# Designed miniproteins, single chains: the designs that were tried, part 45

Each design is a single chain, and the fold is of that chain. pLDDT is the mean over its residues in the fold that is shown.

## One batch from the design tools (miniprotein)

Design m1546
Fold by ESMFold2-Fast:
Structure m1546 (fold): chain A 66 residues (1-66)
Amino acid sequence: SPVDYALEKIAAMIASGELKPGEIVKPSDLAKKLGVSVGNVNAALNRLEKLGVLERVEGKGYKVLL
């Protein structure tokens, strides 16, 4: 699914250090980079937040915790 694709790609970017701890990721920027909808990216980011990988920051996006 596009959500699983976004999840795998974002997780790989964090694991490789392309997205660093403390960095804020914006759903719209990731959607453009990955070629998927903002809705699919938001669903993936929400799953990573529930796993403790990201923290939602109101009005800014998601902070990388790992």
Scores: mean pLDDT 87

Design m1547
Fold by ESMFold2-Fast:
Order: structure tokens, then C-alpha cells, then sequence
Structure m1547 (fold): chain A 84 residues (1-84)
């Protein structure tokens, strides 16, 4: 059961990371990279907090690791937008 919970939470977090990255990219086109990253990161962190609060400690660790990876991918995507 815990293994299934962890997998579902990780999948939800991965989808959230993709959505936050898309939001950041769209905002970067209208504002600045710094402002877009701040807004997208805030969205990601707030939603990730909801996921973490609902799962076991083991699942929470996995979710936080995926969140860190999502933040790194978001920064890379926003760098690409600034280049063209």
C-alpha cells in the first residue's frame, strides 16, 4: 500500500512539475525570467506542500526529491526561453 501511495504521489508531483514549468515559460515571454521563475516556483512549492501533507514520510521524501528535479528543469526551460 505504501509503495503504491509513493508511486501515485511521485506521478502527481511529476505532472505538477511539468505544469509549473509550462507556466514559467509562458510568464517568461510576458515578464522577466526572474519574475517567471519566482511565480512558477511558488506555484510548485504550494502544490507540492499539499501532496506532502497527505502522504507517508517515505512518500514525502520521494516527492521532495522529484520537486527538486522539477525546479532544476524549470530553471533550464526558462534559460532556453531567454535565448530564443
Amino acid sequence: MVEKETKEAVEEMEKLGEEATKLGVELAKKTSKEEALKEAAKYLEERAGEIVSKVSAEAAIAVREVMGEALNRMEEALEAVEKE
Scores: mean pLDDT 79

Design m1548
Fold by ESMFold2-Fast:
Structure m1548 (fold): chain A 67 residues (1-67)
Amino acid sequence: MLMREVELGLGRMAVGIARRFVREGKMSLEEARAFVERVLTKIEDEEAREEARRLAEEAFAELRAEE
């Protein structure tokens, strides 16, 4: 069952990196979306992908509020 934990960790890291870089102006919101989407595409476990997507939705909502 380690794959789910690893894939969720990967998704979580991707969202965290994207959120941080957008906030610091190192990455556009569109680039952040593309980056996270690419990582989510690599997550084959549906449960892990859904959790990572939820984290991404929260992060993107916060970033949009900071426009």
Scores: mean pLDDT 77

Design m1549
Fold by ESMFold2-Fast:
Structure m1549 (fold): chain A 94 residues (1-94)
Amino acid sequence: ILEYAQKALEYVEKAIRALEAGDVESALRYAQLAFQYVMEALSQDPDNEYLQKALEALQRALRLLREQPEDVESQLRELEKAREYLKKAIEEAK
């Protein structure tokens, strides 16, 4: 569980950095990888509220990246929410 949540956090941080650099395609790729790792973490801990909230934030970020690529502010907001929830999930796993 912890390893998947840590990998998800790493990719969310990479997605934020790519988006800040104007690389929407890399941000989308990293957000997709983060989503996959959150799904793997949830498969081992399906009742974890923070992982569920991180997944929801990533789903919103992915939708915005695909449908509203110019709305960088909303994309960053959802990625930052995912980052916060993943940090909380990792803290609880200690």
Scores: mean pLDDT 86

Design m1550
Fold by ESMFold2-Fast:
Structure m1550 (fold): chain A 88 residues (1-88)
Amino acid sequence: KLGEEIVRLAREGKYEKAIELLEKFGQETVALAKEDPKKGLERLKEMQATAKEVVRILTEQGKYEEASRVEKLASDIAIKTLKVIAEK
């Protein structure tokens, strides 16, 4: 699963690659929500769970700036996803 790969990359200290892949996960979540709101919400929950775990890992590694970037990214994706669903 994409989320598992993102978490693995974060654990390996490949935090920039993990953040890039999380951005892709978010883009796919928004696209899915446009086609299927129910599946979009399910994928949003997976993305949010992945982001929370990445923030935990980054914080434990002392990467506070990167952890903050992940929190902002996850919030932005959630807002975009919910707006798309609300318009359906």
Scores: mean pLDDT 85

Design m1551
Fold by ESMFold2-Fast:
Structure m1551 (fold): chain A 58 residues (1-58)
Amino acid sequence: EAVERAGEAATEDPQKGSLEAYDGLTGKEAEGVGFGAMLGGNSGLDKEERAKIAERIG
């Protein structure tokens, strides 16, 4: 109800919507950090290799 109305108001201000989306990124942020390290081959190829081995081993 109130959330639905807030959603409509936020739609008019995409900037505000983005800020609130960041607050909900807690779970995904933690996983994103791990994936970011693997994809960081540009900055460190060893990072991608180590991340892969570490995940495979456990």
Scores: mean pLDDT 47

Design m1552
Fold by ESMFold2-Fast:
Structure m1552 (fold): chain A 62 residues (1-62)
Amino acid sequence: MMEAAKKAYEEGYKDGLKDPNISLEDAYQKGVELGRELGGDPELAGMAYMLGVQEAKKELAK
């Protein structure tokens, strides 16, 4: 399991709930940085963080 990507998704979801105005581009960049810090694939972590933000926005739209 890609642990860095999983953590990036979880952080993206949390941050998306706190600030629903986060752009997907900013979310991707934050995920890339987190992926580098965790020693994972930065591109995959960026996408995972962005997906987490998208899911948080969907949750808030309910």
Scores: mean pLDDT 79

Design m1553
Fold by ESMFold2-Fast:
Structure m1553 (fold): chain A 88 residues (1-88)
Amino acid sequence: DVEERIKKMLEMAKKQLLEKIKENVKLSEDDWKKIEEEIDKGIEEIFEELMAELRDKNLSDEEIAKLIGQKLDELLVKILELIEEILK
């Protein structure tokens, strides 16, 4: 099931991103909550966008993987910018 696969990929990406941030930065509890909320929001938006495209279009596995990669890269940039702003 493509939907289940997308959900699993996004959940793994979220876990990896959170673990990487935890290893490299010390944040307050409130700042951590903000980062987690922003990641959750970004992941949810990516999932909804992909599901909307799949309802209208039959995308190949390669096209889906490419879109996920692109959207995750965009989310990573936004999260890193948010962390930089918090650490100022």
Scores: mean pLDDT 79

Design m1554
Fold by ESMFold2-Fast:
Structure m1554 (fold): chain A 82 residues (1-82)
Amino acid sequence: ELEARNEAILAEYAPAAAEAEAKSATEEGRKEAKRLLVDIAREVRPEVLEMARAAGATEEELAEFEARFEASIAAKEAEIAA
């Protein structure tokens, strides 16, 4: 069930990931690709948290995961802003 859900999420975002890869050939395209990936990350975050909870993660583990996820997004946003 967790694996099937992961497959569904990946399938939904596969076209956007392919678009990001295609854009990486130019400097402007790489910046666009990073923005697209950040948008995808924000969009899938609730689903990722639900998957972790379904896998038996505690609320403490979910809070730690969420903090690390936010830090990762902030780092990518800093790269885009540069």
Scores: mean pLDDT 69

Design m1555
Fold by ESMFold2-Fast:
Structure m1555 (fold): chain A 53 residues (1-53)
Amino acid sequence: SKIDELIAKNRKAAEIMEEKAKEYEAKGDTLMADLLTLVANGTRYVVERIEKS
């Protein structure tokens, strides 16, 4: 379904953001790392709640 496709895409986006956050942290860009981590966590939270509905 369209919803399942969007859920899968958003999970993949969260994974990419988490990887990018690690790269920024390694470079000393803690602000960008924190922002990416915050967005990724929010994305995962929303996806998990939709799946449990």
Scores: mean pLDDT 86

Design m1556
Fold by ESMFold2-Fast:
Structure m1556 (fold): chain A 76 residues (1-76)
Amino acid sequence: DKEKQIKLEVAEQLRTGARVLEKAGLLDSARQLREAADFVEKHLDVPISEVLKEIEKHFSQPIVDTVRGLVELAEK
């Protein structure tokens, strides 16, 4: 499933970003990226367009922009 693979790749990239931010001392930003990764992984059976709409409701704009950018990169 292409959409499921994209979501798994996005979640992994968010977790990688969180580790980088944590090492830089940006602990709150790191936590927000981990929470976004958890949200994406909980919705693997939901269409990606609906997951993105739901992320817009629950996360701040910088996190939303990051997730959207990672989805675009995973889709090429």
Scores: mean pLDDT 83

Design m1557
Fold by ESMFold2-Fast:
Structure m1557 (fold): chain A 60 residues (1-60)
Amino acid sequence: EEAERLAEEYAARAKAAIPTINQAFQDMGLPPLSPEEQKAIVTAARNGGRHAAELRRAAA
């Protein structure tokens, strides 16, 4: 339950950060993140949120 909440929170934060990352890439003369890369980042963030929930339970 808590793991799913953190997973979605992390995924939402990653998705919201994509425009900022793309702007930073443009400022450096780099191409923006591809749709495949954006999906990979969101998926990694979702998994990170679940892992963070496990760590919080272990630390408590």
Scores: mean pLDDT 80

Design m1558
Fold by ESMFold2-Fast:
Formats: structure tokens, C-alpha cells, sequence
Structure m1558 (fold): chain A 79 residues (1-79)
């Protein structure tokens, strides 16, 4: 699993791609699974993290989703 810092860095580097894929899911043009697969390819993030990011971004927006996933990663690394 990436660190919270590495996760944030990879998301920021691919932010335009992530925003486009999330917008396509919101428009009904793409499934969450397909968007997660594309984001995973673009960022190198595990599919599960990319999928969580898409799901949370659809519910709360991308910036809130990034913080929630990063907090979950911080808890995972603290164990």
C-alpha cells in the first residue's frame, strides 16, 4: 500500500485524468469499475484505492475523497 504522501502525490500528478474519469461516471458514460481501472493505470495505484477514490469523489467531491482515502492509508500504516 502507498503512504498517504505518495497517494496524494500520485493523485495530484494525474488530477486532470481523475477529474475527467469521475465526471464521465457522473454523466453515466462510464462505470465506476472502468473509471477505477483507468485511474489505476494512470496513477499506478492499486485498483481498490482507485475504486474507493471514485466512489467517494462521486459522493463528496474529489478533494474530500483524497483526504478520506489518505486518512484511511495513515491508519493502515500505523498498525
Amino acid sequence: MPSPEEFRRRVEEARPVIEEEVARVAAGELSQDEAARRISRATGLPFGLAHSLVTLALERGLDAAVEEVAEALARWHAR
Scores: mean pLDDT 85

Design m1559
Fold by ESMFold2-Fast:
Structure m1559 (fold): chain A 67 residues (1-67)
Amino acid sequence: LREYIRERAAARGLSFSDEALEKLVERAKTLKDMEEVDTVVEMVIGHAIDRGRTEVTEADVRAVLGE
């Protein structure tokens, strides 16, 4: 799962901070299927891109998850 999330971000030219990756992995473990995981991962990546960053931060994850 960690590698999958990292590969998705890398395909968009982004990296994950360790904090962002761990938080997203914990949420992903609570989801029912890969479609939901893909949706959340893409939302988090998009949040960072929309703000002109090349790194997904814990703040991006918190914003998408409503935390």
Scores: mean pLDDT 78

Design m1560
Fold by ESMFold2-Fast:
Formats: C-alpha cells, sequence, structure tokens
Structure m1560 (fold): chain A 74 residues (1-74)
C-alpha cells in the first residue's frame, strides 16, 4: 500500500475492494490506506471510510474515524 502513503488517489479503488477481503489484516491495511488518503485531502476516500464505520472490526472503525476527522479538520 505504498501508493496510499504517497497520497496516490489511484489506490482508492483497490483499497475499497480490500475492505471486503476475507483476511482481517488486509481489511485493516485497506482502512489505514484510506485514512492516509483522507488525511491528504482526497475526497474519494471519504465514502469508503464512512462505509468502514459499519465494519465489525473495532480497529477498522478506529482508522475510519481517524481519517474522517482528519479530513474534516481541513
Amino acid sequence: LELAEKGDPSAIGPLTAALDSPDPEVQLEAARGLRILAEKGHTEAVGPLVRALHHPSDEVVAEAVGGLKAYADQ
């Protein structure tokens, strides 16, 4: 997920799909990537993060909250 760390919006599609992965590590990595993109002001990350608020993993929800808060503070 190096593209997300660099703020590349082309990562949003793959990261959004990865939230639906059967692997919880992949789900968490996707949420972190989307948070980083929201922190960098990419509006396209907001929708996936709002959906991640309904995720059964508390860690994924925490990343979504962090990303949305950082985006709102801009």
Scores: mean pLDDT 77

Design m1561
Fold by ESMFold2-Fast:
Parts: sequence; C-alpha cells; structure tokens
Structure m1561 (fold): chain A 107 residues (1-107)
Amino acid sequence: MVEVELSPASVTVAEGGTATLTARVRNSGPAGIVYVLAVGVSEDGRFVGSGGSKPKRVEEGGEVELDVELHVIGPKGTALVDAVAFVIEDDGSVRAAGGAPATLVVT
C-alpha cells in the first residue's frame, strides 16, 4: 500500500499563480519510482488548477517528500486540492493512492 499527505493543509495563491505543496509519500509495498499528481476543484465542482511532482525513488517501507507545483487558472474562491501518488514498481506494476485534500484559497 502507499499513503500520501499534503502540506500545508491550506495555501493561498493569486489567480494565474503557482502554489507549491509538499507531498509526503509512505510506501509499505515494493520499492519504485513515485510521482504525485494534484488537481484543485471548487465547491461547485469546477476545475481550478492542476500540477505534479518530479519523479523520486522510494524504497520498500520508505518515505519521501516531493514538491508538487500546482498551476492555478481560477476562478477565485475556495477549492480543495486532491493528490494521488503513483508508485511504479521495478517490475512495471503501478500502485496508486489518494490522501486527505488540502484547502486552496484563490485571490
């Protein structure tokens, strides 16, 4: 299994700007390459922004931190950022897991 947590729990960014979040990924399965993708969605279900991390190696039972750059297009207001971690194992198998969302305030 894989687990992902975003920090900080809340971030404020200007419309058209970039927010950087840290994803902490814990891997209880086989070692692999981890990527994190994130999407921001408003309370009314509208797309607000998206982004991802650069790849990083994670060992079995290991933990890594990845910077996730979220590019925000708007609209202004409050959104939730959902992140999914993908672990590509050495045999090519893929595991994925989501975590608790972070709050995004677009100004």
Scores: mean pLDDT 86

Design m1562
Fold by ESMFold2-Fast:
Structure m1562 (fold): chain A 103 residues (1-103)
Amino acid sequence: MDAKQKSEAYLLLLRGLVRILEATPGVTAEELESARRLVETAKELLPDLPEEYQPEARELIERAERLLEELEAHLRPLSAEEQAALNKLAEELEKEIRKEMEE
């Protein structure tokens, strides 16, 4: 692929990420961290883009970072099933700790 095709693919990916973040009403903490890693990778690749594509890439990265900050303030709660699974794991861990302390 030539440098133009690579740059257009990079911009298409960033535009897609921004669109997904704008359309998403809430994310889990794990989904937020995954999206943050994608933005960090995009920032690392930015210096390798031709100068003509860098302004749009910077604007998209800044928009993605703002959207991620907004989503962090509105993290979705775990589902009832996810919460029940975590409560069961916590109960099993507390039981093992208590057993170790009493023996």
Scores: mean pLDDT 73

Design m1563
Fold by ESMFold2-Fast:
Structure m1563 (fold): chain A 59 residues (1-59)
Amino acid sequence: SDLQKGQEYHKLGIQHFLSGDYQKASDYFNLSSQYFSKAGDDRGKTLSDSLSQISQSQL
């Protein structure tokens, strides 16, 4: 489902963020945001968008 894909990409984003791979973290959080948006999860979308911006700020 779109919700499950959003959650999976969110986990990948966190993993890459913790390893210092901020480019991949941003990319995964952007994918997470897209799937949460498709699933109607506004909170998940907003969180993922914020984490993508934070990841980009580390570059």
Scores: mean pLDDT 89

Design m1564
Fold by ESMFold2-Fast:
Structure m1564 (fold): chain A 117 residues (1-117)
Amino acid sequence: SELLRKFFLEISKILDEMIDRILAGEDVDEVFAEARKKISELLKKFFDELGIPDEVREALLKGTDAVFDEAKERIKEVVASDLTEEQKRRELLHIKGETLKRISELVRQALAQADAL
């Protein structure tokens, strides 16, 4: 789906901007709150375009919240570590990749569940 591809590309861009801001010394909690808001707005737009039922939306939003909470804790550990800036960027990009995969799996499961209803 081209719509699904564009959706994940936009999330990827938001996460890249978040990583750059965190590495530039901005507060992790503030940057994460802004990124989460942008991604939540994209998810709502995506669900509206696909006609996803409310019960499926609630489960997916709860799942994505858990994924983001875990990612934020891991990012804080990386930022507080004695790693070099290059090593920190590599670890943050790895966390980004895992976060995108988890969200992608949750979205695909939600779409399959909606189609089965």
Scores: mean pLDDT 85

Design m1565
Fold by ESMFold2-Fast:
Structure m1565 (fold): chain A 65 residues (1-65)
Amino acid sequence: STKVVKEKWEKYAAHSHGLNGDGSGKGGAPSLKGKKFSDYEIKALANVLLVDEESLKEFLEELSK
């Protein structure tokens, strides 16, 4: 579910990318705003976070707005 994706994002990625994926995170990872994710990137990230690809895609589309 997107709720599980959000919880895993907050735990593992928000420090680097920012909570909203805008690059404001203390870890200095790039902004995801406007990024188009490939099916390969979504599949790879879903495997790392142990979430389903469809929920992750929905979350990332919202995050990249």
Scores: mean pLDDT 71

Design m1566
Fold by ESMFold2-Fast:
Structure m1566 (fold): chain A 66 residues (1-66)
Amino acid sequence: VDPRAAATAIARAFADKGYIKPEEVQPLADALVAGGVTPEQLAERFGIPLEVAQQMLDAFARAQAA
């Protein structure tokens, strides 16, 4: 699976749920692909609950697992 495509799909899914703004999809996808981001950093940057940030990272990790 292409990491960029997976990250973009995850970011769009969470935007569709109303957790992030549509304009935040690309910045979130970029952060996921770059790696090294913690759930706390995502929660603070995007103004989302820590549990939602953890779900984003877990979804991306699963998408990367072969």
Scores: mean pLDDT 82

Design m1567
Fold by ESMFold2-Fast:
Structure m1567 (fold): chain A 72 residues (1-72)
Amino acid sequence: MEEVKKAEEELTKAIEENPNDAIAVVKKAVELLKEHSKEAVIEALKKLKEKYKDNPAVVEGLEKALELLERS
């Protein structure tokens, strides 16, 4: 739970700094795998998709990150 919350906070910072840059979100998700489990990062991405569901650009970045992590 703590890892999920920390991953969510770091991803939220990346989104808020570059809300129209889907690649920035993907890059941050990959970097978080160095410090957190894949499962924690995936869970954080899913929670953020629900939180930002009304922002298509943010959702696109989160979906790309989820597809990359779930397929690897």
Scores: mean pLDDT 80

Design m1568
Fold by ESMFold2-Fast:
Structure m1568 (fold): chain A 62 residues (1-62)
Amino acid sequence: DAKEAARRAAEAAERAGTAAGAGSAVLQYMDKGAIEEGKKGLEAANAGDAKKAAELLRQGGE
């Protein structure tokens, strides 16, 4: 599922220690229609919370 894939991608970005990587992953899933949750995810990624970004996107993707 795209939301689970986004969660794993954000987790990988966090392990790498790059918020930019998390932001890119979230942006790709926003393009699939998870706009509102993806927007919140991007904000969390900018703060360096890759895991939080993934969780927000996961919930938005119901």
Scores: mean pLDDT 58

Design m1569
Fold by ESMFold2-Fast:
Structure m1569 (fold): chain A 76 residues (1-76)
Amino acid sequence: DEKEKLKEEVIKLVEELAKKQGLPESVLESVIKMIEEMSEEELRALLNALKNNSLSEEDKKYLEELKKEKEKLYEE
């Protein structure tokens, strides 16, 4: 089952990220529960997003700059 394989891969990456970021176990459990309820399309989208968390420092910086520009239009 493709959905089951996607679910396992997503959970594995989330567990690795939670361990790396020092997230509480209760938060990790809640996230895993949400993943168990996701559709195949949602799991695929999340997997792509998690794999893209290997974005270069340059890409992360660019996203932060875009975020600040959007806030600037709203607040300033």
Scores: mean pLDDT 66

Design m1570
Fold by ESMFold2-Fast:
Structure m1570 (fold): chain A 75 residues (1-75)
Amino acid sequence: SVEDEIRAIQREIAELYSQATPEQQQQIEKVLQATEEQIRAAGAAGRAQGLSREELLERVLAILKETLAKIKEIV
């Protein structure tokens, strides 16, 4: 499910963060902060447009996939 894919990405991000240096962790934290802002904005916009829960989760998954790619460039 999309929810399972989201959880898998979140686990991978947590693992990468735990293995990162303090300097890399600061960079990852900035990426994650930007990601939280994007998810919040996408959720608000999607709800205003009447998107289904599934469509909202697909948008969150897309954002998290991009976030994971950025974090992999840091570590």
Scores: mean pLDDT 89

Design m1571
Fold by ESMFold2-Fast:
Structure m1571 (fold): chain A 61 residues (1-61)
Amino acid sequence: SAAEREALLAELRRLAEELRARGMDRLADGVTQAVEIAERHDLSVEYLRWVLDEARAALAA
């Protein structure tokens, strides 16, 4: 849904900032690129969830 997609994109933007604050610049750049592509193209919600899970796993380590 559009609401789910917007919520995922907002959370990904927040996580990218958190990753940068922790010095994980490469992963932060990857998350930022996924958001930028998703805003311009039909990137699947499933792919966005995968990116979200990867970012959260990195922050939990």
Scores: mean pLDDT 83

Design m1572
Fold by ESMFold2-Fast:
Structure m1572 (fold): chain A 95 residues (1-95)
Amino acid sequence: SSLQLDILRAFAYMLVSILKLEGYSEKDIEEIRKLIDDYFARVEAILNDPSLTPAQKQAQLQALRDETIAELEKLGVSPDALKTFQTILDNALSI
């Protein structure tokens, strides 16, 4: 893992903490944290897979990003917070 990926994960956790302060339920916060943890673990697995071409990695990372944002939206994350998550997740794709 790169320092950049760890920093992006930290920004995602900071945003989750802000959502908790905004009144999101403990259950929703736990589900959001799990989605973020699952996202970064799967990004690391894709980036480290020697069987995948760069184009295949890019396609899988884009699909994972879109899937994660859709799941966050389903949990009721606000449009403004979703845009911030999108920015964080998109920066992970550039590593």
Scores: mean pLDDT 84

Design m1573
Fold by ESMFold2-Fast:
Order: structure tokens, then C-alpha cells, then sequence
Structure m1573 (fold): chain A 99 residues (1-99)
């Protein structure tokens, strides 16, 4: 469990760094970091097996956003992708909590 949290925090730090280097707005970066902090905290409350599954999904979404940033997508498209990923992740964590 601790290993998953550490892996996620590293992925978050790397993505925040990439967003800053790419010149994305500070407010957007802050909101993104806060959302990831919340998701990581929710994972820390899950049983080991559910934490693993959710961590894999969250890392996949982070990689997707990172790839879009690296491809030079405009801020509006990155924001839309981020919001879509957040909605998907919130739904997924609610499903894990319900079982």
C-alpha cells in the first residue's frame, strides 16, 4: 500500500513539473495538484487489493495527460481531458467503495 502511494506521489510531482515547464497556468496546475492529492488520500483509505487496482488506473490517466502535454495540446484540451479523467476516477473509486 505504502509503495503505491509513493509511486503516485512521484507521478504527481513529475506531471506538475512538466505542466510548469510547458507554461500552463498556475491556477490550473494548482487545481490539478489538489485533485490528485485528494485521489491519493482516497486510495490510502482503500483495502490493499482495491488500492492496487485504483493506483493502476490513476497512473494510466496520469500517463495519458502527460502524453497530451508532451504532444503540445492546448490548455483547453488538457483541461477537458483532465476533467474527463477526474469524473471517471471519481466514479471508479465510488464503485470500489460500494462493493
Amino acid sequence: KEEYIEKLKKAQEELVKRLKEAGYPEDFIRDFKEALDWLINEISKLPEEDAKIFTEQLLKEIERIKAAVDAGLPVDEIRALFEKSLAKLKLFINILKAK
Scores: mean pLDDT 80

Design m1574
Fold by ESMFold2-Fast:
Structure m1574 (fold): chain A 93 residues (1-93)
Amino acid sequence: EEEELIALLGEETYEEMLEVGRKAAIATLAEGREAGKLEEAEKGEEELKKLGVSEEEIKAWEEEYRADKEGFKAELRARQAALQARLEEALAK
């Protein structure tokens, strides 16, 4: 499965896909905590831990998000747009 995605996307694009996904999950987790959706936030945290993200990394990224929410979201949006373009090119060959 991973080898198939790397073959289609390239290693660099695959790594970016994983990083963007993790950062998007952190933003969702932090927003959930602020909205009082603690049960949903806890489930998201456990899923990130299953993906090999440490509790310390989750905490650090949540602090980064809280320090500059607009900048974090803007960077994530830009990275998602660039990744989407790369995925479309890779899948189109």
Scores: mean pLDDT 75

Design m1575
Fold by ESMFold2-Fast:
Structure m1575 (fold): chain A 91 residues (1-91)
Amino acid sequence: SRAEREARIREIMSRLPEFVRRLVEAMIERARKEGREGKVSRDDLLGMAGQLEAEGYTALAEVLRELASEREEVDTLELVEALLKTLEELS
């Protein structure tokens, strides 16, 4: 359900590094303003990947570029799950 999806997004966001969480928050707000609530565009993914790489989150940047190469849009839940999975694999 929508409520379950939103709860899962909030749970995952709380487990992300502050910088990564702030980037995701900014992308969610941007998508909402563009009428794409709950989705992240390819351009948003590529922009976020560039910022993550600049801060040393190279593995996170690579997974976002992979998502962008395959899809024009991804759900916010799918994005945050991919970020968390990558962080857990690095831990």
Scores: mean pLDDT 83

Design m1576
Fold by ESMFold2-Fast:
Structure m1576 (fold): chain A 87 residues (1-87)
Amino acid sequence: MQAKLEALLAKIAELEAALKAKVAELKAAGRPDSEIKKLTIEAQVQVADLLAELYGLPPEVLERIKQAIRDGDFQKAEALLEEALAA
């Protein structure tokens, strides 16, 4: 049980570090903001999957959160996550 929680938290930290490094690389190369935005969305979807596994979120709640992230509505995604965790 504890080892699984530690592994999920480590994976989230790994994804965040990888995103930060890749964003810095793309900015240094002069890549467009649209490319950076796509990477951010992909990383946030992966984090949402890991958080859903960590907290046991229902599949229908996870899909709504992932759709909000894909739409670029991070405020809605955060609100949906907070509502699910408060229930």
Scores: mean pLDDT 78

Design m1577
Fold by ESMFold2-Fast:
Structure m1577 (fold): chain A 72 residues (1-72)
Amino acid sequence: SALFRELSRRTGVPESLLRRLQRALNLDDATLRRMADLIAALVESGASLRQALLGAARLGGYDVEAVRRLLE
């Protein structure tokens, strides 16, 4: 979808992983965009994609363990 393409370009996270993330955390599109903003900020600061995903979950108050399971 257009949303996953947009967020993938901004974060470097694959569209398939963003789709799985939205489903696992039960996020609406607006909340997924806010999480993507945190991911992008962490990646721009030098974090790996794994570090950025886990860090964004922690900072945004999302389910960190659900995100960890997606990265297995």
Scores: mean pLDDT 88

Design m1578
Fold by ESMFold2-Fast:
Structure m1578 (fold): chain A 85 residues (1-85)
Amino acid sequence: MISEELKEKIVELFLKSFPTLEEEEVRELAEENKEAPIEELIKKLLELAAEKGDEFAKHVLKLSEKDPSVLETISKTIAEMAEVL
């Protein structure tokens, strides 16, 4: 799968999984990060969800500050899930 197709599928997964996220804001964030690594896009989408009040996203980011492997593991899982859609 090409990186752009994977990023689009990741955006779709976030919009379905985090109802606090607005499609326009998510699409704008994805465009700003079109050349960024997949992991960085996922991190920024989690940060946006946390800013909008999502408790799961807040906890993931808080854990990743103490252990960077948390973000790496979640990013890999999300990317793998997106690839099989």
Scores: mean pLDDT 79

Design m1579
Fold by ESMFold2-Fast:
Structure m1579 (fold): chain A 115 residues (1-115)
Amino acid sequence: MQLDLELITVYTRDGIETKIGVTPEIYELVKNKDKEALIDKIVELAEKQGETPALIERLREVLEEATPEEIAAAIHMLEAGFSAKDVILGLLRIKGASLEELQAVLKELEELENE
């Protein structure tokens, strides 16, 4: 079943834009700036995909600092089969994290995957 998807634009710190397809439900949550409902939805998806509680908690912390558009992008990434680790790294990169900062976070997340 192919849904007619709404497009949202996500900007990196460097002004690079990317467009993602979201369901009308997610699009309305983004327009209403309902971060809590967006965070609850992505956490539910991560739990259903079998992510560890420690990784889910780290994901919540990163999402609290994200925009509604960035959280919608994170939902799209999980639905596309990316891991919570990939989503965390992607959100930090959008926020302007350096390569060295991303490497440190990657090491932290790999340790959380093995608990």
Scores: mean pLDDT 76

Design m1580
Fold by ESMFold2-Fast:
Structure m1580 (fold): chain A 80 residues (1-80)
Amino acid sequence: SKERLIKEIEEVIARIEAYLAAHPDLPASVRAQLERDLAWLKETLEKLKKGEPLSGFEEVVIRLRIIAADALLFAAERMA
């Protein structure tokens, strides 16, 4: 559902923001990628909250990008 997707996006945004705040010495490339992911997620969240229609394909793309951001956070925790 759209409501569940909004919640999942809000949760991943909070995790990225918390991680960036807790890890000031992240490699610059990792920080830049997480900041890009954060910006995209915030823009997507704003669009969804505005009530923009969402196709099933667009929902799949958003979910895949959330998975990719989670994978990057997991990798960063082991390499930083």
Scores: mean pLDDT 81

Design m1581
Fold by ESMFold2-Fast:
Parts: sequence; C-alpha cells; structure tokens
Structure m1581 (fold): chain A 85 residues (1-85)
Amino acid sequence: VAQAVQQFLEEQTKGADKLDKESSEKIKKDLQTFADKVLAGDLDGAKKAVEKLARTAGDALGLDDETKRRAAERGKGLAEQLLKA
C-alpha cells in the first residue's frame, strides 16, 4: 500500500508542476492529504480528499461541473484500488 501511494503521489506531483504555482501548490497539498488518508486506511477521508482535488484541479483548468464530477468519481475508484494494494 505505502509504495503504491508514494508512486501515485510522485506521478501526480509531476503533473501539477505544469500548472501555475498557486494551483500547483493547492493540488500538491490535496494530493498529500489524499495520500495520508490512504496510508491511514481511511477510505471515506480519501474519497473526500479526491473530491476536493477534482474541484481544485478542475477550477484551475476551467472545466465544467460535469467533467469535475466525473473526475471525482474516477478518483474515488482509484482510492478504493490503492487501499486494496
């Protein structure tokens, strides 16, 4: 679990670096919160962290509410997969 979470955090952090500094910092904090919740085995907390991350990233990219909602749903599925690893 911990190794999968660390790899995920590193990959997503590289993606965030392509955004403006303010959005990148917010996304990195939300990613760290998500990683902490997964490592603690807190699935509900991980799902909430992913919802915030999808909204923060979606707002930074100018995405519509439907796209942000779909991103959040995919992220919740990812949280479940990471907790099984």
Scores: mean pLDDT 73

